# Ledger of designs, part 107: designed miniproteins, single chains, continued (3)

Each design is a single chain, and the fold is of that chain. pLDDT is the mean over its residues in the fold that is shown.

## One batch from the design tools (miniprotein)

Design m11959
Fold by ESMFold2-Fast:
Structure m11959 (fold): chain A 107 residues (1-107)
Amino acid sequence: SNKEKGRELLNLGNVYLSQGKYEEAIELYKKSIELDPSLEPYAYLNIGEAYLKLGDYEKAIEYYEKAAKEGNKEQQAKAYENIAKAYEKMGDYEKAEEYRKKAEELK
């Protein structure tokens, strides 16, 4: 089924992400969402992580915000923690603290 194929692509994307194959992981995550949109929170969080590793902090924040919107409280907290990390890497310590506070409010 498309849901099984979507999960297989998500898992393969995770393998590529762990190997440092960030662009390839992003492609696999995007394909996984096309096959199974219920994977959006998981895929968006991991796409954000891939962009963060690539140094594309603006795209990382974009995908973490998508993950926060589509995810549960645990996924929202993880997304906000990673948005804070991205802002810290950009030198925006005020925004980093704002998002750390948002993540703590979900605990």
Scores: mean pLDDT 89

Design m11960
Fold by ESMFold2-Fast:
Structure m11960 (fold): chain A 105 residues (1-105)
Amino acid sequence: SMPADVPAITQSPASVTVAEGGSATLTETYTSAQAVTGVRWLDEEGRDLGADPRFSLAVDAATGTSTLTISGVRREDSGVYYDQVTLADGSLAFGAGTTLTVVPA
């Protein structure tokens, strides 16, 4: 049996520690046999981070790279962040997550 082509998603780093008020950068690389129609970054509650101005999303479709930058990190930003890729057939794939730990400045 041939497995369906499942996109490969790698999130980096696996964990990052940042002082409060600093910045965190999370990167995702994806490869897919299907066209990718959407990229989102989600927190552990499943909230789409693209609506928050402290969270900057850059997507380079040519290299299959997405970068989330969190500016002015707060203690409540601690948690697991997931990349979500939407494929042309409407299926979703998720990265393994990046754990952000925010410490006092």
Scores: mean pLDDT 79

Design m11961
Fold by ESMFold2-Fast:
Structure m11961 (fold): chain A 60 residues (1-60)
Amino acid sequence: GIAGADRDGDGTFSAAELRAILRANGFNPTDEEVRAMIAAADRDGDGTLDAAELLALFGS
């Protein structure tokens, strides 16, 4: 719906952003661990995750 929610779905998360989010939620991943997670979930191979891919990782 139209509610001034200008989100557009153009957001992706880099390794650094994902690592920061994980740390904020009480996880302590290494840089290598974060990169491995992204490599496994990243279909494009550009080193970032879409919001949907990120939710899939956290949603079990």
Scores: mean pLDDT 65

Design m11962
Fold by ESMFold2-Fast:
Structure m11962 (fold): chain A 67 residues (1-67)
Amino acid sequence: MEEERKQLIENIKLMVEQTPSNEAAAVGVKLALRRAGASESQVQEVEDALLAGDRERAIKLAEEALS
């Protein structure tokens, strides 16, 4: 279970780092977080951070959502 969580966090980091548009990154990350069972409020905070261009904050919020 910890390995699956670490893999999901790494996949989200790669999605944020390698997706050129913040909007496209937000779509992918939201889907991944929802599938992992994150709350809608947590998903919304990550989307807001990505759309604001704050990728570091988005990754931190995604890690917190998956904890």
Scores: mean pLDDT 80

Design m11963
Fold by ESMFold2-Fast:
Order: sequence, then C-alpha cells, then structure tokens
Structure m11963 (fold): chain A 75 residues (1-75)
Amino acid sequence: MEKELKIESYENAVEEARAAGDPESVARAYLNLAKIYKELGDKEKAIKYFEEALRVAPDDSPIAKEARKLLEELK
C-alpha cells in the first residue's frame, strides 16, 4: 500500500498543479511518479513520466537535470 498511496498522492498533485496552471509543480509531480514506477520495476511507466517531467520542466532546472540522469539509468 505504501507505493500505491504515494502514486495516488502524486496523481492528485498533478491534477492540482494542472488546474492552477503551474508547470513546475506538474513537472515535479511527474518526476516523483517516475521515481516510484522505477522503484516498482515498471520501466515503461517510469520512462513515460520522466519524459513528461522533461517536457514541462524548464530546461536548466534541477527537475530536468534529475529526470535526464534517472532516465539514462533506465536505458
């Protein structure tokens, strides 16, 4: 239940950030979702959410740097 509860929490955070129009918060929520899926061994979903985080994050942000590093580890 621990991972499932975290997934639900970050899914809700994405919805809230999207409603508020805050791309950085959306990117952060996607980054956290990708990390959880990576820990679960779901590489396909982890890659998807890292790519979504990179799509909405500012290019030189810490979020983008971390997402690129973790995405490369999944190769």
Scores: mean pLDDT 78

Design m11964
Fold by ESMFold2-Fast:
Structure m11964 (fold): chain A 104 residues (1-104)
Amino acid sequence: MEGLKRIVEALRKVAEQSKNEEVRKYIKETADKALELIEKGEQGSGDERARYGGEANRLIDEAVKKAKELDPETGKAMEEAIQKERDRLNAEEGARVRALTEAG
């Protein structure tokens, strides 16, 4: 679940640039909760990994929505940062699949 950790870190870094204290506090608390869910997923079964990963993604999406309501500029930057990390994860997964195909 390293990719979800990178998304949470990107969210946190963008939030630190916000001039809105409520956004900074809320995103920090949401990031901490998302990381707890990710860690539980990493220690659990495949079904638990999927469930906790889904819960973490939902918290991330809700955090972006609230940030956009309180600080639209920061919320938009968070959305863009998350999209960039998701694109990077897709590229890394593609590289992994190619390596496995070439090795097999």
Scores: mean pLDDT 78

Design m11965
Fold by ESMFold2-Fast:
Structure m11965 (fold): chain A 66 residues (1-66)
Amino acid sequence: DEELEKELEEIAKLIKEGRYKEALEKVQELSKKYGLSMSEITKKIAEILGISPDELERLLLKGYLE
């Protein structure tokens, strides 16, 4: 889905910019919109970024907490 891919790329851009809270909010929004788990969405974004899904999840949580 072209719309989903565009949204995933926007989240990847937010992460590259250190905007982890906004990225986390968009992941939650896409999870509800597309009926995908947060884990499935973070896996796709991690592939775009070239990092592990586990590392990405830690970055998102760290940005939200700090």
Scores: mean pLDDT 80

Design m11966
Fold by ESMFold2-Fast:
Structure m11966 (fold): chain A 79 residues (1-79)
Amino acid sequence: NSAEAHNNLGNIYFDLGRYDEAIAEYKKALELKPDFAEAHRNLAVALANTGRSDEALKELEIAKQLNPEAVTQIYKSNT
C-alpha cells in the first residue's frame, strides 16, 4: 500500500545515507497513515542522524504512544 511503500522507500534512502530524502518519504507515509508507529520511529532515527535531536525526540514520543514496544530498544526501558 502507499503508506508502506513510502516507508520502505525511506528505509532504502536511509541505508544509502540519503537522510533528507528518507525524511521526506517517511513524512509522506505519515500523511497517508498518521498512526504508523514504525514510520514515526524511522523518521526519528533519520532526524537524529541529521542533528535534529528535538524533532527526533518528538517523533519517538509519538511512536511510543502508538506502540510502546517499538521504542523499548532505544530507551532501554520497560515503560
Scores: mean pLDDT 79

Design m11967
Fold by ESMFold2-Fast:
Structure m11967 (fold): chain A 77 residues (1-77)
Amino acid sequence: SKELEVDIRLGVLEIFFAVLLKYDPNIESIEVSATLDEIKVKVTLKKNGKVIEMTFPADTPVEEIRREVLKKIEEAV
């Protein structure tokens, strides 16, 4: 089902971002949330508490979401 596929993508992203938060000294927090239509990623950087919010269609591949989030973090530091 679409719900199951979104939940699997969310779970994979949550694991990835938990690891990233542990090892990236520039990141204060990462929040991931999903609906049936959208996956939202909110990254808070330690530098000035800068917030990066990104929204993706729920069917976006995990690799694409990871790539775009990492790119935005790199551009923001």
Scores: mean pLDDT 84

Design m11968
Fold by ESMFold2-Fast:
Structure m11968 (fold): chain A 70 residues (1-70)
Amino acid sequence: GMEEIEELLEEVKKKAPEVAELVEEAIRHIREGDYEAAERLLVQVYLKHPELRELIEKAGRLLRELEENR
């Protein structure tokens, strides 16, 4: 759920502090229920740090599950 997504994104911030602001903005959009805006921000993180692909893809899968359970 939301807690698991936040844990994954916290790991992204730890590994790539340069994208911390983008990640924090994505978390804010998730909390507001704007999953589409959050996904766009996570794509920006992925493009800057492709090595974090597995973490971003896992967060994206959990985001889709949250959207489907609206």
Scores: mean pLDDT 82

Design m11969
Fold by ESMFold2-Fast:
Order: sequence, then structure tokens, then C-alpha cells
Structure m11969 (fold): chain A 80 residues (1-80)
Amino acid sequence: MLSPREIAVLRALYESEKPALTPRELAERLGVSQATVSRTVRRLAARGLVEVEEVPGGERLVRLTNAGTRALKEIEEAEA
């Protein structure tokens, strides 16, 4: 099952006004270190729930996948 922090990352991406967030923006939104976000994002990417894109200049963008959206909805339905 997904950890509370993994769920929080997926939820932050889903509720974001932007189509993608940097690890810095996720760290600021979640009140955690960028190292913690990077570790969590790596786990989510390994499961296909997010994708990580490198843009010109070396910035990383984290995007929610269709699988990640489905997983989040299933968790929210189970919590309701």
C-alpha cells in the first residue's frame, strides 16, 4: 500500500494549478526536505504513478500519470 507521504505527493500533484511540480515546489507544499521528496518521487516513479522529466537547464518536473490518478481516487474512495 502507499505510505501517507506517497499519497500526499500524489494529492499535491492532482490539486496543483500547474501540470507538473518541481521537487522544490513539492517540498515547500508538503513541509519536508527536497531529499525526502526526491526519495518519495523515486518510489512513485518505480510504480508508474508519477513520471519525472528533465527540462533544458537541468530542472526536474514531476507529473502525475493516469495510473497515479486512478490510485489516488481508489485511496480517497476507501477513506470516504
Scores: mean pLDDT 80

Design m11970
Fold by ESMFold2-Fast:
Structure m11970 (fold): chain A 68 residues (1-68)
Amino acid sequence: SPAEAIDNLVHSLKVQYDLTDEQAAALRARLTAVRDAADAAGLSREEQNRLLNRVVNEFIDEVDAQKA
């Protein structure tokens, strides 16, 4: 399911980037909101995947900036 796909992605990123539970929850909420908005806008699977990848990259950059 789309929710399960996001949960699996967030779990993998939490392990890879050592995210806190709070950061993982925030990332999941952000990915879910962007995916739901993309679905409502009728974006293709490829366009949705590009948006979700951008959200992940921006979130990780924000987390790294907070550590400085």
Scores: mean pLDDT 85

Design m11971
Fold by ESMFold2-Fast:
Structure m11971 (fold): chain A 54 residues (1-54)
Amino acid sequence: MKYEVRVPPYLIERISNEILTKGGRIVKYTDDGMVVELPDDAEIPEGATIVREI
């Protein structure tokens, strides 16, 4: 499942690492956060806000 998420700049590294440990992938970084791909059963990391599903 793909999501565009907003992430505060100071959390970018932590949330990126959590996505990778959940078996996810960072598709690209955006000005306000990132686009990520996660397994269907994985939760969005705390501190990331879902903007939209892609």
Scores: mean pLDDT 81

Design m11972
Fold by ESMFold2-Fast:
Structure m11972 (fold): chain A 70 residues (1-70)
Amino acid sequence: DHARKAAEAARAGDGEAATKHAAEAVKVLPSEAIPHLEKAGIAAATGRFDLAAEHAEEAIRAAEQALKKA
């Protein structure tokens, strides 16, 4: 759920919501997605909200690829 919500928020350009949902998703995301979530958090903290949304979407994409394999 949180992974899908983060992706939807990121696509809508809502970096704050995307980062929030992505942080919840990190608990169940594959290790490959974690670096993208870290970058999203740093971008949000430094006021780069659009970059935060981009990184959150990358994290969700990586998680989706892993789930497709499973």
Scores: mean pLDDT 67

Design m11973
Fold by ESMFold2-Fast:
Structure m11973 (fold): chain A 67 residues (1-67)
Amino acid sequence: SSEEAEKFVLAGLVYALSNQKELALKAFEKALELDPSFAENLRKVAITLRNEGREDLANEVEKIIAK
């Protein structure tokens, strides 16, 4: 559901802030599994992460979207 996907996007952001890259990526993947329309939301997340200097994580998020 959209609500469940949103929760996983939020969880991914919390993991990213805690420098838990692998858990962040799993949460973002789960969000797309639940609702593929969140690809655009995750693209904005990747832009934000890159602007914060988290380029490696931003690149991995873009790879998940490209699947």
Scores: mean pLDDT 84

Design m11974
Fold by ESMFold2-Fast:
Structure m11974 (fold): chain A 72 residues (1-72)
Amino acid sequence: MSVIEKILKLVKEGKLDPEKWYTPEELAKMLGVSRSTVQKALDALEKAGVVERKEDGSYRFTEEGVKVAELI
């Protein structure tokens, strides 16, 4: 299972709140993977419109991203 699939599954299972802003560090701890691995996943998800990034480097799910997570 890819890190992207793991992130989406956390949202679907209610373990990750899509309304909250998360840092790459927080997600890395939650997933038990390296920060660089999470950053690559977040970069791909941002390009796909699944997550959005704030000026401080925090990420949150978009409305469309939540719908994508529910389809897994």
Scores: mean pLDDT 84

Design m11975
Fold by ESMFold2-Fast:
Structure m11975 (fold): chain A 110 residues (1-110)
Amino acid sequence: EEERRRRVLDEFVEFVRKMLESLAANAGTDGEAVFDLSPEEQARLGRVFAEAARMTPEEKRELLERIDQLADEIKASVEKNLTPEQAEKAKAAIDSFVEALRAWLDRAAA
């Protein structure tokens, strides 16, 4: 059971990584700051979020710690590779996404 919960955590983190990388990539273009997910990606997202909602407080804490670390890595990459204005916009979008995700996890626990 712990192995299954670990896999869900890893899948959630990988999905968040993909979303954050996409967000960072779009900050350097004239593209929309909104995620355009395929129906298959939307279904996968729904399943991953449903599993995450069943996590224990300790698992959610570990998930948030991994997400914060991932966000820091991507923000560092953005700051190195984009203009200061684009980097600031990308960091703000990443921070907003992480805060929304944290708020969602808190609501799912209530």
Scores: mean pLDDT 71

Design m11976
Fold by ESMFold2-Fast:
Structure m11976 (fold): chain A 80 residues (1-80)
Amino acid sequence: TPLSEEEWLALYKRAVERLKEIAEQAKKNNDQETLKLIRDVLEMLKAEIDKRLPTFSPEVKAEAERLKKEIDEMIEELKK
């Protein structure tokens, strides 16, 4: 049973939330190696969203574009 577009979007959102939690913990521990890894994983996740984006309906595509913007903001935040 393949995932629906809404299920894919929900999976991506959960991945972003989990990476956010790990990043917050890594920042508290001054764990620069984990922060670098999280940036790399966020870049890979963004690329995966981009690959699926053309297959999404306009509504889900708009949500996925907002999620990509959130990912970009997280990447910039993690460079500080």
Scores: mean pLDDT 86

Design m11977
Fold by ESMFold2-Fast:
Structure m11977 (fold): chain A 78 residues (1-78)
Amino acid sequence: HMSEEEIDRLADEAVKTGKVTIPAEGLTPEEIAQRILEANKKYPGVILGFQYDGKTLTLYLSPDATKEEVREVIRIVL
């Protein structure tokens, strides 16, 4: 489980750069897709795309997304 402080830091960086990279080792591509789908249901238009290499997940985020929306999206995907 990632701390609230770490999630806050990732959300701040994501708002500045338009992307965030999070550890996702051990998840299947299907599990990643399902988590992205859940995030898109609650926060449509925040996630523009993603890349998964079996160890890390990179999310590409809307420049219009707020830090709060990004924080919640990271929380859903973790």
Scores: mean pLDDT 82

Design m11978
Fold by ESMFold2-Fast:
Structure m11978 (fold): chain A 62 residues (1-62)
Amino acid sequence: MVAEQARGLLEQAEPYLTPEQVEHFREQIEELERISKEDPERAEKLGRELAEEMARAVHEAL
């Protein structure tokens, strides 16, 4: 769930980000998906942090 939500946010943010930023966030989402299978509570926290980081990057681009 959290990784799917982060993927949706990245898709919405992608037009405002550089290719390097998109790749960085994609890698973070892959890690988040792995963590969510082993530790859902940690994944939830990291997912929120990642969403905030993506929102901040988009805000800076606008």
Scores: mean pLDDT 80

Design m11979
Fold by ESMFold2-Fast:
Structure m11979 (fold): chain A 75 residues (1-75)
Amino acid sequence: MEIEEEARRLYDEIVELAKKYPGLKPIADFARDLYRAAVELLKEGRIDEARDIVETLKKMLENAKKYLEQVEKLK
């Protein structure tokens, strides 16, 4: 339950960034596939594997934020 909520929150944040910055669309598309995989793993009781996907989503969001910081510096 908490893992699914965290995965959804991370996915939603990546999607919102991609709406503002279209260059992030491929990252948002990949995050959607990862979110779906996490939900399916949770349904199977494979909680540790679902956590690994959540950690991947966290890293993707962090990388997207770093990319935006670089884009802002370039103006």
Scores: mean pLDDT 81

Design m11980
Fold by ESMFold2-Fast:
Structure m11980 (fold): chain A 84 residues (1-84)
Amino acid sequence: MEEAEKKIKEGEEYEKKGDYEKAGEAYKEAGEIYEKLGELEKAIEAYEKAFEIYKKYLGSEHPKAKEALENEVRLTLEIIKKVI
């Protein structure tokens, strides 16, 4: 938990500095950590932050933006499947 939360803070600090590539990477890493911990909702939020950064600064068609969106969608579907 603390490791993933630290990655979120690192992403926020990189955003403030204008290091958008590092910000997106930090959010992506936080998403991966939350996913491994089974914290799927927090993982989705982290991947969403990574996607928004990559979309805004690299474009929505960039491979990094597409990867973040794919992870967000995949985990959202896993949550839906658990209810059905």
Scores: mean pLDDT 81

Design m11981
Fold by ESMFold2-Fast:
Structure m11981 (fold): chain A 74 residues (1-74)
Amino acid sequence: EEEAKKLLEEGKEYFKNKDYEKAIELFEQAAKIAPNSQVAAEAYNLMGIAYEKLGDKERAAEYRQKGLEIAVKA
């Protein structure tokens, strides 16, 4: 749980620096460690925004939907 939060925070730093590819990798790791959690919901939502910034609108929509589904259950 703490490890997943640390990865999420690290991913946010890369996201802020516009390194969206590395941010996505860290968000994927955070969601894998803490599935069906608020950390996973936030990670998937941020991945959706990162994919939108990279021009991948289809993946952006998919990950935003995954984040919403987890947030509703959490």
Scores: mean pLDDT 82

Design m11982
Fold by ESMFold2-Fast:
Structure m11982 (fold): chain A 58 residues (1-58)
Amino acid sequence: MSREELVAELERLARSPSRGVAAAARMALQDHREHGMSPEELARAVAQLRAMEAAGER
């Protein structure tokens, strides 16, 4: 994924009906806006949040 696609995926996850996933994604987006995340850090965050979503975490 490109950086733009990773940010868009975090934005999607931030609007997830899963409260845990949405909260974690919002924190990652805020951290990226305030401190800047590398593409590798963005990819890691997306991968972890997708794993939480797949596991049915609420």
Scores: mean pLDDT 80

Design m11983
Fold by ESMFold2-Fast:
Structure m11983 (fold): chain A 93 residues (1-93)
Amino acid sequence: AEELLKKAEELIKKAKEALKKGDVKKALKLLSEALNLLEEAYKQGADKEEIKKLLEEIKKLAKEALKKAETLEEILEAIGVILRAIGLLFDLE
């Protein structure tokens, strides 16, 4: 569980760097991978507050990616990431 949280945090950092470079597609792939790790961490009983913190960061970065998205694929991927993050946040309440 702890290792999954650490890996998710590193992927989120890389996604933020990709967005700064304008690489929306790469950022969204990294955020999606981070979500997969957080979903698995949640199933393994990881700290809910740490998961919530990382989910809020993913949601923020995915909204930034949506604003920078130039293709329908990027728009749909960004919306998908936002909705998945919101869904998991509700499960943690």
Scores: mean pLDDT 86

Design m11984
Fold by ESMFold2-Fast:
Structure m11984 (fold): chain A 90 residues (1-90)
Amino acid sequence: KSDIANEFMDKIQDVINDFKEGKITLEEAEKKLFELLEELIEKLNMSEEEREKLFELLKKAIEALRAKDWSSANEYLLELRLLIDEYLAS
């Protein structure tokens, strides 16, 4: 359970770190982040409703990254992690 969530969040953090270090553009980061989330949703057989909630949080995190608001980005990513953990606990 937690291993899947931990692996996903580690991959998300790697993409964000690459963006912060200037290794990739925000557009490249957004594409990679959406691909990672889609892979997680497929792997966990999540519903369309659960999918929409996760994508909304990820989009908010990406907007915070665009604004270089690292604090808000971290808050949205924490909410994303908690929502995944809730799903895995049900």
Scores: mean pLDDT 84

Design m11985
Fold by ESMFold2-Fast:
Structure m11985 (fold): chain A 55 residues (1-55)
Amino acid sequence: MEEEKKRIKEAMEGWLETLSDEEIDRVIEYLKQSDSEGNKELLEIAEKVREKRKK
């Protein structure tokens, strides 16, 4: 992964981890409504953060 993409993903993961489970679910719902490639990447990150919280 390129350094720029890595930094962005880590920053997004950190931000998402500050949100409540319900807030993350709302972000996931919002991202699902868009077909952009960037939103698909953000959706993957948000889903991974949500999964980690279940452990």
Scores: mean pLDDT 74

Design m11986
Fold by ESMFold2-Fast:
Structure m11986 (fold): chain A 64 residues (1-64)
Amino acid sequence: MERLEEARKALEELEERYKKNIDWMKTNKVDEKTLKYFENFYKSDIEAARRGLEALEEAEKAAQ
């Protein structure tokens, strides 16, 4: 199921992108409050994307 594989890759790429953004902020000594804000934002965004992926996986199982 191509869509499910694409969704998994998109989630992995999103997680990697956010990790790189956080690492960049740490390297460039962005203030702690800004860093925590983006850590929380990215975590919430990843959680929402993960819930979407779980819904797609359940739909695939129901179709089999």
Scores: mean pLDDT 80

Design m11987
Fold by ESMFold2-Fast:
Structure m11987 (fold): chain A 99 residues (1-99)
Amino acid sequence: STTVTASGGGTYKEGETLTLTAAVTSDRPMTVRWVREFEDGSRIELGSAVVAPGGTATLTLKGLRVEDTATYYQEATPADDPSGPVVRGEGVKVTVVPA
């Protein structure tokens, strides 16, 4: 019953600002985590926010670098049950090219 969708992907130049928005459809508050995943499978959690039912979470990265090229995933869990089922969004592909 929970769906996570995100926007803000595409090709950016070094020094630009990236804004990723995740929309959550759920009947309960959800903790949304932003996870950067590289081609080698390494993952870094960038932050999390508790989102009210039907709310949105936004991640802003300033001063983009080529090393920020990755797929950015959204992982939602019930805020009152962190060990509950993880709903993973499809992921947002971000490519950063030299300016």
Scores: mean pLDDT 80

Design m11988
Fold by ESMFold2-Fast:
Structure m11988 (fold): chain A 74 residues (1-74)
Amino acid sequence: VEEDFEKEREQAYKDALALVDEAIALSTDPEDIAWLERIKKRAEEAYEKGDADGVLAQLIASAVAYTIAKRKAA
């Protein structure tokens, strides 16, 4: 079902953006912030191209980045 794949891609994109934005908010290192901004841009580009694998890869990257940022902030 094509509609379900589109909704899943949109949700994955939204989740990736939420995680990376929170990671940026927790980060104080300019190099970490620049890396997080690149993840956000790559997620946006993958979503615009309809690249589901690309969106999923950036969701994973955002989740890892969020975990690292949260641990550094603790």
Scores: mean pLDDT 79

Design m11989
Fold by ESMFold2-Fast:
Structure m11989 (fold): chain A 72 residues (1-72)
Amino acid sequence: SELEKEAEELLEEIERTLAELRRAKAAGDQERVAELEKRLAELEERILELAKTLPEEERKKLHERLTTLILS
């Protein structure tokens, strides 16, 4: 579905943002870290709002994927 596609695109963006955040932290770029943390928070909010519109089973799958990404 379109919603599942949107969820996948948001997960991919979160994954890319987390990778950039790891690089910025390693470089000691505090300004870049702050920018990326703000972007990550906005993306997380968007995906959580999208999750509320999904059936229970799809919501569980999305939460599992998000948790795995955040813990990586």
Scores: mean pLDDT 82

Design m11990
Fold by ESMFold2-Fast:
Structure m11990 (fold): chain A 55 residues (1-55)
Amino acid sequence: SLEKITELVELEKKLENLSEQQAANKFAAYGILYAAGWSDEELEKEIKELKEKLK
């Protein structure tokens, strides 16, 4: 979902200190992958891994 893509991008922004423009570019790229068939389950896995790195 777009909500999961938003969460993924916000976590990457926090971890990598991305600019607003870099975060927007990541969101667009992930949106394309999601439209191409990237599953909600894969998004959840990526989100979980990033949350673990932030701990």
Scores: mean pLDDT 79

Design m11991
Fold by ESMFold2-Fast:
Structure m11991 (fold): chain A 60 residues (1-60)
Amino acid sequence: TEELKKKILELLKENPEGLTAREIAEKLGVSQGTVTKALNELEKEGKVKRIGNKYLVDLS
């Protein structure tokens, strides 16, 4: 959902070192699968980047 994507972006802005999909799911109280789908969409939109198993906001 768009609301979940916004929450993920805010969480990643607060954690500039990056978070794994599991960590995001645990912090937001949603399933890892749901977070992974949202992260995939945000990565396609250029709003997040993946480094190893961690995701970060793309502020470029």
Scores: mean pLDDT 82

Design m11992
Fold by ESMFold2-Fast:
Structure m11992 (fold): chain A 83 residues (1-83)
Amino acid sequence: KPVLIVAGTEEEMKEAAEKLGIEAEILEGPEGLQEAAKLLKEGKNVGVTGADLRVVAAAVTLALLYGAELVAVGAGREALEKL
């Protein structure tokens, strides 16, 4: 099952991936969202930085569509709580 990480910064994302024991492609959002969708469809772990309300809303949709586990950290978690 692929993992989708959403975080405000690349450092927050790397820490989350390390704690989960996974390797994830790191993409900058919102521009990275299309590539994230492609990687999730291929069953790959992916992280998207710059997590604001739009990025997190899109990430929730992608996680549901591709059956990914959503992991929200830092600013990504704060944005998720506002949805």
Scores: mean pLDDT 82

Design m11993
Fold by ESMFold2-Fast:
Structure m11993 (fold): chain A 91 residues (1-91)
Amino acid sequence: PKTEEEKKLFEAEVLLSLARMYVEIAKQMFSKPDADLKETLELLEKAIKLAEEAKKIAEEVGTPEGKKLVEEAREIIEEAEKLKKEIEEKM
């Protein structure tokens, strides 16, 4: 039986894993000369939203484990925002 805190931490971890996956797919797409820049931006927007949701859930838990997930979420958001800016500058 998972506590409510453990359930929230698990939800945040799942959201962060999905966000990281979208960032990696977007990086692979952007590395190609025929990349669909609009589709790549849409993937990064999804990654940012998932990471923001995970960050909010982890912050509400307030444990050391939650703080670690907040840090991971910030890193994912920063990486996605940086890549998004690079793509927008090429459009």
Scores: mean pLDDT 85

Design m11994
Fold by ESMFold2-Fast:
Structure m11994 (fold): chain A 80 residues (1-80)
Amino acid sequence: SEDERRRRLLRELLERQDKIKAEIANMEATLTEEQLKALAREMGIDPSGLTKEQILRLIYYHKLAQLNLELQKKLEEERG
C-alpha cells in the first residue's frame, strides 16, 4: 500500500540520517583539516577561508541534500 511504502521510505530516511551523523562525527575525530578540505573539493565545495567546523557543516548539509534527492526520486519512480 501507499502508506506502507511511505513508512518504509521514512524509516530509510531516519536510518540513513543517523549513518550520516555517525560519518560526520568520525570525520571530526579522525580527519585533519587538510583531509577535510580535499574531501570538500571532491564534493564540489570550495573550502577556502573556512574553518574545520564550517567544512564539516557543509559536508553534512551536502550529504543530507543528496539523501533527500535520492529518496524523492525513489518515491516518484514508484508512482510511474
Scores: mean pLDDT 83

